# Designed miniproteins, single chains: the designs that were tried, part 27

Each design is a single chain, and the fold is of that chain. pLDDT is the mean over its residues in the fold that is shown.

## One batch from the design tools (miniprotein)

Design m917
Fold by ESMFold2-Fast:
Structure m917 (fold): chain A 107 residues (1-107)
Amino acid sequence: SLADYQAQIDRLKAELRELLKDHPEAAKEIEKIIDGMVALIQSITDTQLQKQFADFLIKLMADVIKTVKEANAEKDEKKRELLIEIAVGVLAMAYATMKVVVEKEKA
């Protein structure tokens, strides 16, 4: 159900917030993007497409968590910042793409 996906997303959001505690600006931006993607998924009336995008978001969040963990283990400050920027950028691109697809489906 959508509620089961929401529970998984909320757990992953909490993990990301803790992992990004030293990067509050990135944490805020990531959470805003995730909330935007969740709102787009909730607006999908096609059940199969909604499930596909929910599954995609969960996998994407897991990949972002892996990248943030790599950033937290990185000793070089510039390389750490680059990994955090990559994590934000990947989510932003995914959100922009999802928005275009969902808008076309509604038309």
Scores: mean pLDDT 87

Design m918
Fold by ESMFold2-Fast:
Structure m918 (fold): chain A 95 residues (1-95)
Amino acid sequence: MEERVREIIRDILEGAPEAEIRERLLALLREMGLEPRPTPATDKLVRLLGVSRELAEGIAVALEALGLDPVRTVLEIQVEIGVEQLKEAVEKVTS
C-alpha cells in the first residue's frame, strides 16, 4: 500500500496529468476505506506538489493512515528523483 501511494506522488512530481492521478488516488483511497478530507498537511502538500486541494487532501489522508508524515514523505520522494536525475546527467557527461 505505501509503495502505491509513493508511486502516485512520484508520478505527480514527474508531470503526470492530474485527471489520471485523481482517478488512481480515489481508487486507492476506496481500497483503504478512506475519503479525502482536510488535514494540517493539506496546504503544505498543495505547495510542494502543485496539485489541487482535493488531491492534496487524499494524499495526506492516505499517508497519515499508513503512519507516515505527509510532508516528510513527499520531500523524501523529491530527493530520490533529484538523485536519479543527477546520476543520469553524470552518465550523459561521462559517456
Scores: mean pLDDT 80

Design m919
Fold by ESMFold2-Fast:
Structure m919 (fold): chain A 61 residues (1-61)
Amino acid sequence: DEKRKQELDQRLTQVLMDGSNLVGQAEVAGRQGTPAQRQALIQAAQDERDARIQAALEAKR
Protein backbone atom coordinates (compact mmCIF):
# COMPACT_ATOMS: atom_id res chain seq x y z
CA ASP A 1 0.00 0.00 0.00
CA GLU A 2 2.85 2.44 0.76
CA LYS A 3 4.18 2.24 -2.82
CA ARG A 4 0.69 2.67 -4.32
CA LYS A 5 -0.08 5.56 -1.97
CA GLN A 6 3.24 7.21 -2.89
CA GLU A 7 2.51 6.80 -6.62
CA LEU A 8 -0.92 8.40 -6.22
CA ASP A 9 0.56 11.25 -4.17
CA GLN A 10 3.20 11.85 -6.84
CA ARG A 11 0.62 11.81 -9.66
CA LEU A 12 -1.65 14.23 -7.79
CA THR A 13 1.29 16.53 -7.04
CA GLN A 14 2.36 16.34 -10.70
CA VAL A 15 -1.13 17.31 -11.89
CA LEU A 16 -1.88 19.93 -9.24
CA MET A 17 1.61 21.35 -8.75
CA ASP A 18 3.75 20.42 -11.74
CA GLY A 19 5.85 23.46 -10.92
CA SER A 20 6.86 21.88 -7.60
CA ASN A 21 7.60 18.63 -9.44
CA LEU A 22 10.00 20.54 -11.70
CA VAL A 23 11.97 21.62 -8.61
CA GLY A 24 12.35 17.98 -7.56
CA GLN A 25 13.43 16.97 -11.06
CA ALA A 26 15.92 19.85 -11.20
CA GLU A 27 17.37 18.73 -7.84
CA VAL A 28 17.89 15.19 -9.16
CA ALA A 29 19.26 16.33 -12.54
CA GLY A 30 21.50 18.92 -10.87
CA ARG A 31 23.14 16.24 -8.71
CA GLN A 32 24.92 14.97 -11.84
CA GLY A 33 26.05 18.45 -12.96
CA THR A 34 28.33 21.16 -11.62
CA PRO A 35 27.23 23.17 -8.55
CA ALA A 36 26.56 26.19 -10.79
CA GLN A 37 24.41 24.14 -13.18
CA ARG A 38 22.46 22.64 -10.27
CA GLN A 39 21.86 26.07 -8.74
CA ALA A 40 20.65 27.51 -12.07
CA LEU A 41 18.27 24.57 -12.68
CA ILE A 42 16.88 24.74 -9.15
CA GLN A 43 16.44 28.52 -9.32
CA ALA A 44 14.52 28.31 -12.61
CA ALA A 45 12.32 25.51 -11.26
CA GLN A 46 11.70 27.41 -8.01
CA ASP A 47 10.63 30.52 -9.94
CA GLU A 48 8.14 28.44 -11.95
CA ARG A 49 6.90 26.68 -8.79
CA ASP A 50 6.48 29.99 -6.93
CA ALA A 51 4.50 31.47 -9.84
CA ARG A 52 2.10 28.51 -9.85
CA ILE A 53 1.72 28.54 -6.06
CA GLN A 54 1.09 32.31 -6.10
CA ALA A 55 -1.61 31.88 -8.76
CA ALA A 56 -3.29 29.17 -6.65
CA LEU A 57 -3.16 31.35 -3.52
CA GLU A 58 -4.60 34.34 -5.40
CA ALA A 59 -7.46 32.13 -6.63
CA LYS A 60 -8.27 31.20 -3.01
CA ARG A 61 -8.46 34.84 -1.88
Scores: mean pLDDT 68

Design m920
Fold by ESMFold2-Fast:
Structure m920 (fold): chain A 83 residues (1-83)
Amino acid sequence: SVSRFEGTVSANGGGATPAIVEVNSDANTTTITNVASGSQGTLTPAGPTPKVGEVLTIEGPGTDSAGRPGEPRKYTITVTKAL
């Protein structure tokens, strides 16, 4: 099953932008989509399904616009609405 949420995402304490959070319990993945860019990040294992008002923090190797390794980035995702 897939649960979907609206949220916002920010990188390294920057401004928040709209995001979609999808939790796929069968695949054990959480996918975060930046609405403006269409770029996606996927977390495995998914962890528990988030609640509205929860803040998710992910840290990983940064990638540049070409997908090459860059500086590590901290992403903060705030879940605002269940879909």
Scores: mean pLDDT 69

Design m921
Fold by ESMFold2-Fast:
Structure m921 (fold): chain A 77 residues (1-77)
Amino acid sequence: ENYVDKKSGLVSEVMDEITGLGPVTVEILDIEKESEVVDGEYYLSPEMKEITGKESFKLDDKEFLNALAKHYNEKPA
């Protein structure tokens, strides 16, 4: 669904700063697992988990954020 919360907005802002990708959808994050997020760690949506092979990430993991941007710049698998 199309909405932005603090986490999604922060991820979008960081990606825009690093990669110039701009706004990202809430689909990067697992909204249902948002309540399980501890300080600084975010759980990925099922689709992003399949694509990246990671369950969670931190906003200071710039290499991971660059990998997400590459996925969005390339054709779907």
Scores: mean pLDDT 52

Design m922
Fold by ESMFold2-Fast:
Structure m922 (fold): chain A 66 residues (1-66)
Amino acid sequence: SAEEASAEDIAEAVRRLREAGYDISLSEIAKATGLSPGTVSAIINGKRTPSKEVKKKILKVIGKVQ
């Protein structure tokens, strides 16, 4: 469940994927969540706390990279 996930948890997941050689598309996440690319960037970099639904959508997009 993504209910307790923080923005920092999402930032860590993105960092791990980038370190493993995966590229994370801000545009794809923005389309999936309905947010601006700037808001998505802030969430991914741990600067903003997303809602429960937004967390779930971001994690689903990240999961498709593997």
Scores: mean pLDDT 71

Design m923
Fold by ESMFold2-Fast:
Structure m923 (fold): chain A 62 residues (1-62)
Amino acid sequence: QLSSDTIEKALEVLHSAPDVKPQDLAALLVKHGVSKEDAELLLQLAGANPEKLIAYLKGLKG
């Protein structure tokens, strides 16, 4: 139920902040326009690690 727009926005945010701490990921995504529910879902599915989240989102895109 994640839209392509949400996936691309999340990837752009993560690429712009590669040093973000895992605990700050949800807040960063929400700040950049990802819904709180989608940010929490992404962290649950991919884990609270920026590299794992990027890999997961790229998998959804390809």
Scores: mean pLDDT 76

Design m924
Fold by ESMFold2-Fast:
Structure m924 (fold): chain A 57 residues (1-57)
Amino acid sequence: SAEREERIEEFMKRAYVSREEAEKYLDANNWDVEKAVEAYYEDLAKTLEDAVLKALQ
């Protein structure tokens, strides 16, 4: 539907990810763009923190 396409496009613009990744995060967050974007950036932050900790060892 057009509504789903708009949500996918908005997520891709905000998170700078592929369509496949956008759909994955949207499905996990009940197609709520705000929650999906938040979840994506939380995952990014955790990945960066882990990378920093590994670099310090």
Scores: mean pLDDT 82

Design m925
Fold by ESMFold2-Fast:
Structure m925 (fold): chain A 85 residues (1-85)
Amino acid sequence: MEEQIKAGRDKVIELLKKAIEALKSGNLDEAISYLEQARIFLEELSKYEDVTEALELVDKAIEAARSGNRDEAIKYVEEAIKVLK
């Protein structure tokens, strides 16, 4: 169980890092896709650990990315990664 939970967190962090790269390159559609995927994995992780703060940050990042606010989206994604550690 612990190893599976860690693997889930590692996968979310991987997707969030890819989202940051897409946001920095200006590829908002790709970034939103990675953020949506990370959100799905976080919802599965929520059955095993409290990921509420990370989910809220990812939701804010998706909203910022959809609005074209890349700097805000990047900040929220970086905060989500820090929360997941």
Scores: mean pLDDT 84

Design m926
Fold by ESMFold2-Fast:
Order: structure tokens, then sequence, then C-alpha cells
Structure m926 (fold): chain A 71 residues (1-71)
């Protein structure tokens, strides 16, 4: 769900960050946006790189969520 996607994105665990990256391609827009926001709030270099990639996502709401969370 969206809450889980957000928590995975914020996790310091690389495996959780990888799961959040996969959730950026979820058919559920709420899940995609939550994953992008979580990754953008992640302070690890790996999480920040994933969030920077998400700023180029074709879904503008996903890109916006990643960009706003990185700022």
Amino acid sequence: DAEEAYKLGKSPDKKDIEKAKALLESPDREVRVAAARGLGENKSPYGQEAALEATSHPDGEVARAAMEALL
C-alpha cells in the first residue's frame, strides 16, 4: 500500500530502497507517488540517486513528489 511504499523509500536498508524503486512502476498512482516521496526524503546517497531518477518519471505527480521531497 501507499504507506508501506513511503516507509520502504525512507528506509536506510538498500533492499527496502530497491523495493521502493520497483513501486515507482506500480499500477496504483498513490503507491507510485508515496514511493517517490519516501525516496526523496531518504538521506542516503543510494536513496537520493533513486529519487533523482524519479524526477524524470513520465507521471508528473511522481516526478513532482520526488522533486519536492528532495528540496
Scores: mean pLDDT 81

Design m927
Fold by ESMFold2-Fast:
Structure m927 (fold): chain A 87 residues (1-87)
Amino acid sequence: MIEERVRRLTREGTEVAEEGVRLLGEREGWSEEEIRRAAEEARERVEALGEKILELSKTDPELAEEIIEKLEKTIEEDRELVEEMKA
């Protein structure tokens, strides 16, 4: 369950971060290259966080679940922001 949740969060987080960076960059007049780089950095950060949570779940599953819950909420908030930027 925890592994599935982390993989789902990593996928969703990456998707939202990429979309958000693209929309923000377009609004601020960033170059295609700047957007691509920022998206790559965001992707790497989300993946690294997911990996750390998976590692933590092996020694402290309760704390890992707490972090996952917090991350799920953060992704939901980020998705809301992306939705607002589209409107």
Scores: mean pLDDT 81

Design m928
Fold by ESMFold2-Fast:
Structure m928 (fold): chain A 79 residues (1-79)
Amino acid sequence: AGDGSALTEEQVAALAEELQALLRKYKGQDSEGMRHLEAAYIALRATPPRVDLAIAHLARALELMPDPEVAALLRRLSA
């Protein structure tokens, strides 16, 4: 989608914390999906936040490790 509603810094920080919890959930699994979740977290923590990059990495993570929480984060970021 093109121009959409911009997320606030607080909303981005909250989504980054949810993503960090997902990283902890998969901490014991050294996988490409986890690497993409980590990259998405870094993108959301950037200044300014790189929401488009986070969306791309979450989409790849979802393909590699289908998780309803990852899907929910992707939908929130792409809304």
Scores: mean pLDDT 78

Design m929
Fold by ESMFold2-Fast:
Structure m929 (fold): chain A 58 residues (1-58)
Amino acid sequence: SEAAREQLAQREAQMRTILARIAEMKERGDPSVAALERAFQEMLEILGVTPAELARWG
């Protein structure tokens, strides 16, 4: 239970960091943003993250 709670908190923190990075890259027109967004989407699909959960994090 405690380990699961820690894993969830770490996952959410990592998700927020990735979303912030994607937003920063989009703002500056970084050509790598499309590849990062694709990799992030694949990760969300593997983890079973819903659109509602994604909206909550960023």
Scores: mean pLDDT 77

Design m930
Fold by ESMFold2-Fast:
Structure m930 (fold): chain A 64 residues (1-64)
Amino acid sequence: PTEEQLEADVLAALAEIYLAIAKRTGDISAIPKARELVGQIAPLDPATAARLRKAIDELEKELK
């Protein structure tokens, strides 16, 4: 794998951790943190970024 793929994988894992926190605790402040990480993933792996944006949007609707 490339360094870019490894960086994208690490950022995606962090974003999923924030989503898991928001989902389990109801802490909506984790959502903007996940969105920031997705912005960093987008130039490295646009497909993963798109998937995570959809997950964030769906979770935000569930919590609000």
Scores: mean pLDDT 81

Design m931
Fold by ESMFold2-Fast:
Structure m931 (fold): chain A 70 residues (1-70)
Amino acid sequence: KEELLRRVERGARLIAAEKDPARRALLAQLMGHELEPYVGREVAAQVAALAEAGDAEGAIRLARTALEKR
């Protein structure tokens, strides 16, 4: 779980900093797929959408909260 959250933190910031819209969307989708088994499809999609919109901190906060909720 700690490794997954670390990956989300790094990924969300990288996605938010990505200047190519197509690359940003792809990276957000990949992060969402990786997170889905742990937080469910809906929450994973919300985390990916926040990161793609440039809200890296919001994405990280949502992912952390969802992972703690088990």
Scores: mean pLDDT 81

Design m932
Fold by ESMFold2-Fast:
Structure m932 (fold): chain A 65 residues (1-65)
Amino acid sequence: GPEIAAMEALVLLQAGESLDAALKFAASKVGLDPEELIKTAKDYIKKGKSIGTAIVEALLKLSKK
């Protein structure tokens, strides 16, 4: 589910992957549009959320509506 995808994205970031690459991977795992996920996560980061929080919240928002 989105929680596991968020965890995997964070592991990819720790391994040196870009934010866009990590989010594209997470989107593929949960069947989301990667562009929409990237846009949503970057919007949360612009609003002051940490990268980890932004990834988790974007995945949860788009998966649950």
Scores: mean pLDDT 83

Design m933
Fold by ESMFold2-Fast:
Structure m933 (fold): chain A 65 residues (1-65)
Amino acid sequence: MLEKTVKAGDAEATVRVEGDKVTIEVKAKTEEDEQKARQMAEVAALYLRRLLEEQRRREEELRAL
């Protein structure tokens, strides 16, 4: 499980990645701050997904021994 908290102004977003499951929880005072926090959380989720994909590629190489 990978978890990261991102802050954007007065908004806070927590991104949790478990394999194929991505959960984004946002706490914001305004809709504008909520959107900013969601955008930052999406970027963080893409980065975490990239790391998981790289790990999967390494596992495939080990299987092809």
Scores: mean pLDDT 74

Design m934
Fold by ESMFold2-Fast:
Structure m934 (fold): chain A 76 residues (1-76)
Amino acid sequence: SLLEGFEEGAPVRLYAVADGKRTLIAEGRVALENGERVIEDLRHLADAPAGTDKLVVEGRAADGSLVRAEFDVRPA
């Protein structure tokens, strides 16, 4: 799961990265569904910029440390 190590119920922020620049596009909360960590209550804040090549999720682990997950956006 992309969200391994993230604390259940903790807020998360989703950023789009285009040309090395981060844009906050959504906020949500980590929830557990069928044993998998997912983002629930996703609030759309901005559209991902044209040329977005990476998404970054930032949040907290159960021990209070900052955690970050990222994945590349591949054109279809």
Scores: mean pLDDT 79

Design m935
Fold by ESMFold2-Fast:
Structure m935 (fold): chain A 55 residues (1-55)
Amino acid sequence: MPPLFELRVSEKDGVVTVEIIDRETGELVATVQAPTRTDALEKASLVAGRLAGEA
């Protein structure tokens, strides 16, 4: 099955922001920030997993 969420990654001033987008609606459902891409992606994956488990 395709993943439920799409992750959009951006970096500014040493802060990595990951926007979690619902793939069906295209709407922003959560935002995660961390000092590194690895940390931001790990946090975003956990948040996306929690959102999928609550649905």
Scores: mean pLDDT 77

Design m936
Fold by ESMFold2-Fast:
Structure m936 (fold): chain A 65 residues (1-65)
Amino acid sequence: ESEQLIKMGQALIQEGQTLPPEYQQKVQDYSQQAIQAAQQGDVETAKKYIQQASDVLNDAYEESR
């Protein structure tokens, strides 16, 4: 669902804003690409970027231990 992927991308951008600048930028870039792909109906590309943004978030949380 394109609308669900757009919401996920927006949530990732919001969550990413609490991270250090280097991780914040990566999460924002991947999430923006996911939102754009979802808006174009490219669900597979959107899922790929959502996964990459999520991976960056997890990486940042592990680094902040």
Scores: mean pLDDT 79

Design m937
Fold by ESMFold2-Fast:
Structure m937 (fold): chain A 113 residues (1-113)
Amino acid sequence: HMSNVERVALEALRLVYEKVKPFLTPEEQARVDSLLEKAEEAAKTDPEKFREIMRELLDVLQEAADKLSEEERKKVYKILQAFVDFIRRAEENPDLDPETLVAELKKEIEKIL
């Protein structure tokens, strides 16, 4: 059974991916898509594996960002940092409405782009 944190993290990651997708090559997009599928499966059965896949996903996105122009790299890094801050806030405040947290993340990403 998927915990609230894993569900919210996956939802937030999908939002981040939609916003950074235009900066990725087709090969990088395929790799992220594969990892997202694995993360969704792991979220239901193996919380430790889910966390490891999430870390790998962030590493892939960071490595992709490093290949971009300085301007585009800064935007992607800010979006990834907003996601990391979102996860921390969700873990520290389990009583907060997940929809409100995701809406705040979306607004922050829109300010970066």
Scores: mean pLDDT 81

Design m938
Fold by ESMFold2-Fast:
Structure m938 (fold): chain A 74 residues (1-74)
Amino acid sequence: SSVLEEIKKILDEMVELVEKNPNMSEEEKQRLRANAEKAKEVAEKMSEEEQRLLLDIAKHEFEKLKAEIEKLLK
């Protein structure tokens, strides 16, 4: 579904954004990537209604994360 693809895209973008944090270790980055892949697997097993709720949550968290990383890069 398009909702599932949007969730996967946001999770990938969140990982990419956090990897721009200069204070994050390689081990922390690897754990984050692994957790994102697990989140995708969980999302694939969800109903479309649950996926839409997860997408709304993910979009909100992504906007917060973008703001925090933008502050760190200034």
Scores: mean pLDDT 79

Design m939
Fold by ESMFold2-Fast:
Formats: structure tokens, C-alpha cells, sequence
Structure m939 (fold): chain A 77 residues (1-77)
């Protein structure tokens, strides 16, 4: 059951990934950026957070920010 805080965080990350892709950054650069953002919130799940951040960026690239948000909310529960 994702918290409102987790929902807001995932919305922000998905939106940031979309904005970076729209700005012309490569998928690899966006994966690294979103992973770094998520790790910045994390003391607690460093490996899972890196992997989740990269996967959010890939989902945004494939299906847009809404698809990535849906994925992130399912994983966070």
C-alpha cells in the first residue's frame, strides 16, 4: 500500500525522467540520473533503489511517465 509520500516521489521521478528524455539526454544518462535521485532519498535500499530508478527511466522511454508511475506504485506496494 504506497503512501502519499511514495506516490509523490514516484510521480516526480517519472516526470523528471520524461523531462530529461524530452531535453535530448540519452536513455543511459536518464537511467543514471533517476537512479541517483532515488538513492538520494535512500539510506535504506541502495541496490533496489538503483535498479528501480533505472527501470523507471526505461518505462518512461517505452510508455511515458504514466506507465512508469503505474509500474513504480506496483513495485512500492
Amino acid sequence: KPTDYQKSLLESLSRSAQSLLDAGYTLEQVENAVASMLVGYAGFYSKERVELGREIARKVHEGGAEAALKYGLEVAS
Scores: mean pLDDT 76

Design m940
Fold by ESMFold2-Fast:
Structure m940 (fold): chain A 83 residues (1-83)
Amino acid sequence: KKELYEKLYKKYKEIAEQDLDQLVAQAKAQGLDADLVRKLMKPVLEKAAKELAKAFVDKDVDKYLKVREELAKAIEEALAKAA
């Protein structure tokens, strides 16, 4: 359903932007390269927002969990690379 997908995608995208700002602030507080974290994570979080919205509309629990797992791994890799 297009309307539900659009609403969810917009909400997840807003959450992703807040999460990005929080990650950048955390990296800066730890003395990591905050600009690199933002550059690496912005496209990842935006893609995750799309995939999560679609998985929710499709009621695909496995895909939803997989996207969350990939996102957690991407965050860990970005922080390690910024160190």
Scores: mean pLDDT 81

Design m941
Fold by ESMFold2-Fast:
Structure m941 (fold): chain A 58 residues (1-58)
Amino acid sequence: MDELAAQYAESAARAAGVDVKGETPEEAIQSAWEKAKTDPRGLAAAFVAEAAARDLGV
């Protein structure tokens, strides 16, 4: 489940135009939030990645 959750979080962030990475949802979310600090568009990606991870039971 963790593997699929991480992939989903990464895919959601990438779909918003932010390149992130991580083998767990938390790592993908943190990567997205780091991008969001300097890229306002990354904010939406970080929110989507976090929501996706929570929905999958992180």
Scores: mean pLDDT 62

Design m942
Fold by ESMFold2-Fast:
Structure m942 (fold): chain A 55 residues (1-55)
Amino acid sequence: ERVVVESVVDRAAMSAEEVEALARHLAKLDGAKAVRITIEELPDGSLRVTVELEL
């Protein structure tokens, strides 16, 4: 089963590397067989995080 989760994170709270690490940790807790994480910087300085999980 493929699940896609999108979130917007305040850059002042977390770096892109910290966001990626957290997303991978959460994917592992969900028992995902594969994970793809895309992090995009938005014009306002926020980070858009897209996590694709294969369950």
Scores: mean pLDDT 70

Design m943
Fold by ESMFold2-Fast:
Structure m943 (fold): chain A 85 residues (1-85)
Amino acid sequence: GDELLELADKLLELGEELESKAPSLELDVILALFNMALALSRLTGDPDVDLFVKLGEQLVELAKKHGLEELAKQLQELVNELKSL
């Protein structure tokens, strides 16, 4: 429902913060896929939770790779909330 899409929007916002601090082509692709997944979820009314979790976990790993430990923690907390839905 709405709570899941709100968590996904927050993950996207933190992903955009990650891009501002550590831009890369791989991150651009992940964010593009995330935006497409959100658009499809809103159009179909059937969000793919596993896809959002997978993309969120990729954002966590990229944040860790670039030494952005606090951002990685915030991303991981949102991923864990998605997993609990």
Scores: mean pLDDT 85

Design m944
Fold by ESMFold2-Fast:
Structure m944 (fold): chain A 99 residues (1-99)
Amino acid sequence: SSEQKRLIQEAVTLQIAASILAAGSPDPEVRRAALILHRIIDYLIDNGKVTPELVEKLRKALDAIQRGDVKTGAEYLLDVIKEVGGSKDWEEELRKLIE
């Protein structure tokens, strides 16, 4: 549907912004959080799990990471992974960013 296409495009837009941060941020924790955000979005798209609620959480995570608030960003990403599944390695990396 047109709504599903719009939602996927919103997710892809967040993924592009995350890719720019992962490649270009001077802060290694920002780069790490942004890379995990990118991978989570890829997982959601590949598994047909993109929802308006998850896009809103991912947008809040990206906003926090862009401001250098890596802890808040990582907390949103950990919440997403706990709800939808994902790699245990991503959970471990996110927990280290929160601690």
Scores: mean pLDDT 88

Design m945
Fold by ESMFold2-Fast:
Structure m945 (fold): chain A 65 residues (1-65)
Amino acid sequence: SVVPQEKIEAGEFAYREAGRVSAEERDPERAFARVLALLRERYPGAVEFLEPRLRAFIHAVASAP
């Protein structure tokens, strides 16, 4: 189980990296894969909770008008 504080920190890390990687990687699936790999290395316990939200966020950024 992921403690609440670690989940918050993992979320902040994931969304910060998602913004950075999405600026560098034009393909949202490739951007998602890169951010997910970073999340797995630093916060493996948070991956299951954040993966669907992170994917949705990166795709939303890519599809913004």
Scores: mean pLDDT 80

Design m946
Fold by ESMFold2-Fast:
Structure m946 (fold): chain A 101 residues (1-101)
Amino acid sequence: MELEKALEELRKKLLEEGVPEEVAEVVVELVRRVVEKRKPTKEELEEMVEKTPKIVLEFIEAVRADPEGIRAELDAALATEDNPDRRYQLELARRILEAVL
């Protein structure tokens, strides 16, 4: 499937950019879930693969600068979010935070 190829390229790009393997696995899982739910076009999927590594690196830098603040923001978001798909995305972001710390 085209999705599996895109996820392999995403994983490779994340590792090449210096993202830890544990974090890269969680990010690939998050993107897989989003793609399976949203069923994006090929163009949208390619854009996600290109943009995701930068977003992840910016998130890792933010976590390293203020780990307690980011954790508090994620916990507050999880406490108020009723949408199960959005909750799943926030739970994966929290797993990334724990893996980076």
Scores: mean pLDDT 77

Design m947
Fold by ESMFold2-Fast:
Structure m947 (fold): chain A 80 residues (1-80)
Amino acid sequence: LYRPDEPLLEILRSAGETREEYTVAEIFDALLRYLLEQGRVDPEDPSVFDISGTPLGEIAGKDRVTVQELFEIVLSKSTP
């Protein structure tokens, strides 16, 4: 199980997650749900997300990320 680092944990808390440890798949699924619920999917490319103004933007140092980049953020910002 992995523990999300700040600010990744802040995003999970805002999505209604209350656990301290998750699998990588659970973290990734929670982030995807968070972004989908906020309508942050690019309408012309559903593999791209707008993360500007979110804690994910601070983690990534970017305003937009692909699904692959989102997965890489989960791996880099979680402690086994």
Scores: mean pLDDT 75

Design m948
Fold by ESMFold2-Fast:
Structure m948 (fold): chain A 75 residues (1-75)
Amino acid sequence: MLERLLEVAKKAIDLYKDDPEALLITLESILRYAMKQFSKEEVKEFAEEVIEYVEKINEETAEELREIFEKLLEE
C-alpha cells in the first residue's frame, strides 16, 4: 500500500517538475493522506524517499519540500 503511494508521488514529481508550486501543493496533499493511513515511522520513511526523488530533479524545491514535511511531522 505505501509502495503504491510512493509510485503516485514519483509520478506527480515527474508531471510537475517544471511547476514547483503545483508540485509542493500536490506532495503536501499526498503526505497528509499518508499521515492518516500509515504509522509515523512509515510516513517518515516515505517522506525521505519523496524528498530524495525531488532532489534529483530540483534541489531548491527539495529543500522547500523538506521544510514543509518537517513542519507537518512535528507534533
Scores: mean pLDDT 82

Design m949
Fold by ESMFold2-Fast:
Formats: C-alpha cells, sequence, structure tokens
Structure m949 (fold): chain A 102 residues (1-102)
C-alpha cells in the first residue's frame, strides 16, 4: 500500500541510511515528489559508489520510471505517461549531477 505516510517513512529511512546532508535531503525530496521511488534513489547512489555503467543503469531507471508513470496516470494516457517519465528522469539526472559534482 503506497499511502503518503508509508512513503514519508521510507524516504526518512533512506535519508538516515545514506546519511544525507541538508542539500542532498532537499534534492532527494524534490526527486521523490517528482515520482522517483526509493528503489531508483538507491540505484543511483549505489551505481555512483560502484562506478557502474551509466547507460545500463539508465535503462533500468527508464523502465522503472515508465512503470511509475503508468501507475499514476493510467495505461491509456500516453502523453501524460511520457511527460511524467521525462520529469522523473530529469529529477534523477539532477540528483546524479549533484552527487558527482560534490
Amino acid sequence: DFDPEAAERDLRKFIESYQLDPELQEAVRRAFEAGVTIGMLALVYDSIRHQEDEAAVDAVLEEEARRVAIGRVGPENKEAQEALKAEILAALEELRELLLNR
């Protein structure tokens, strides 16, 4: 069940587990509000730590963003799905750039 209270608890646990400073907390909250899941956040953080192939990671993130978009706007609204997917991927890229430039 993806209720807002459960989502906030999961986000707080992620922030605590990764020991995020206030700047990263704000970036992660913005990404989460855009539709980024805790799984996508963990994948971005872990991929940077392990220097994983960015293209391979991006393929997984794009598929997860597509799944989230379908779940939020429904399977028939393709224009809204593409818009939300683009917003999620843009938020992930902003977070990735912030992490790499620290």
Scores: mean pLDDT 79

Design m950
Fold by ESMFold2-Fast:
Structure m950 (fold): chain A 60 residues (1-60)
Amino acid sequence: SVAARRDAIIARAEEAIKKLTDPASKQTLLALVGMLKAETDPERALRLIRAGESLLADLE
């Protein structure tokens, strides 16, 4: 489900935030997590999930 995918990416982003030293990257991930937690539209949530997956891949 979209909710399960959202919860998974939030958990992954929160783990990445703990390891990041760059303030800009931390702020970007914190904003993404906030948007994902607030988003009620499944299509917008899916776009945010994909954006988060791409961002996390670039940071790893």
Scores: mean pLDDT 80

Design m951
Fold by ESMFold2-Fast:
Order: sequence, then C-alpha cells, then structure tokens
Structure m951 (fold): chain A 115 residues (1-115)
Amino acid sequence: LKEAEELLKKGEEYFKKGNYEEALKYYKKALEIYEKLNDKKGIAEALLGLGKVYAKQGDYEKALEYFEKAYKIAEELNDKATIAEIKYLIAEMNELPQEVIEKYKKEYEEAKKKE
C-alpha cells in the first residue's frame, strides 16, 4: 500500500512537470500494486492519472477508456468528487462548448468542498 502511494505520488509529480512518459510508467506501477491489493480507491486514482496522461498526449481513445474504468469504480465508492472531475476532464477533452465545460468544472469544485 505505502509503495503504491509513493508510486502514485511520483506519477503526479512527473505529470505536473510535463514528463508524461515517466508519469505513465509510475501510474502503471501504482495501478499494478493497487490491483493486487484490491484497493478500489487506489485503483480509481491510478486509472484517473493514466487517463489524464493519455489526454495530454492526445490519445483520447485511451484517455476515455481509463476515465470510464475510473468512473465505474468511483460510482461503486460513491466518490462524487472523482465522478465530477472525470466529467469535467471528458468535457475538456471533447472540446464541448465552454459553458458546458464551466458547468462541469463548477460541479467538480462544489463536490470537492463537500468532501
């Protein structure tokens, strides 16, 4: 668990720095460990990270695949903040009208406050 958390954190650090190849590597390693531990929250977080990386790389098909997997787990966990974040990210990725993106962004910010 602690090893997976450290790998997830490294994935986030590389993602923030724009090093998407390294971010992908660390998120995949974190996912593998969380899957072995059957840690649904960790699995969803790693899948969300992978979706974000693929979206930044322009691989929208893979981004959507990972977002859908993370969304399903977030629904099982009743994790409203993660659900709202995924909706916002998909809206941005699909270049939906700015008013729709702003709506989902606001829903994510409100869900985050209620955690």
Scores: mean pLDDT 84

Design m952
Fold by ESMFold2-Fast:
Structure m952 (fold): chain A 72 residues (1-72)
Amino acid sequence: SKFEEALQKSDVDLIQEILDKIFEEVQEEAEKEGITDRKLIEKKLTERFLEELKKKGLISEEEVKEFKKEVE
């Protein structure tokens, strides 16, 4: 998987920090908005995670689009 290759090229500690931050941010947003749908929360987590990886330069815009197509 191209996603797995992108993660393997990254610092594991950095990936973990990104995941922890995103999890807290999405949980706070879901609580504030009253979102209890687990599938919607998981979708938000996935999208936020891909955007943070792109922001850090760990994946490209094209890879983000490809990964989003795989989960739809």
Scores: mean pLDDT 71

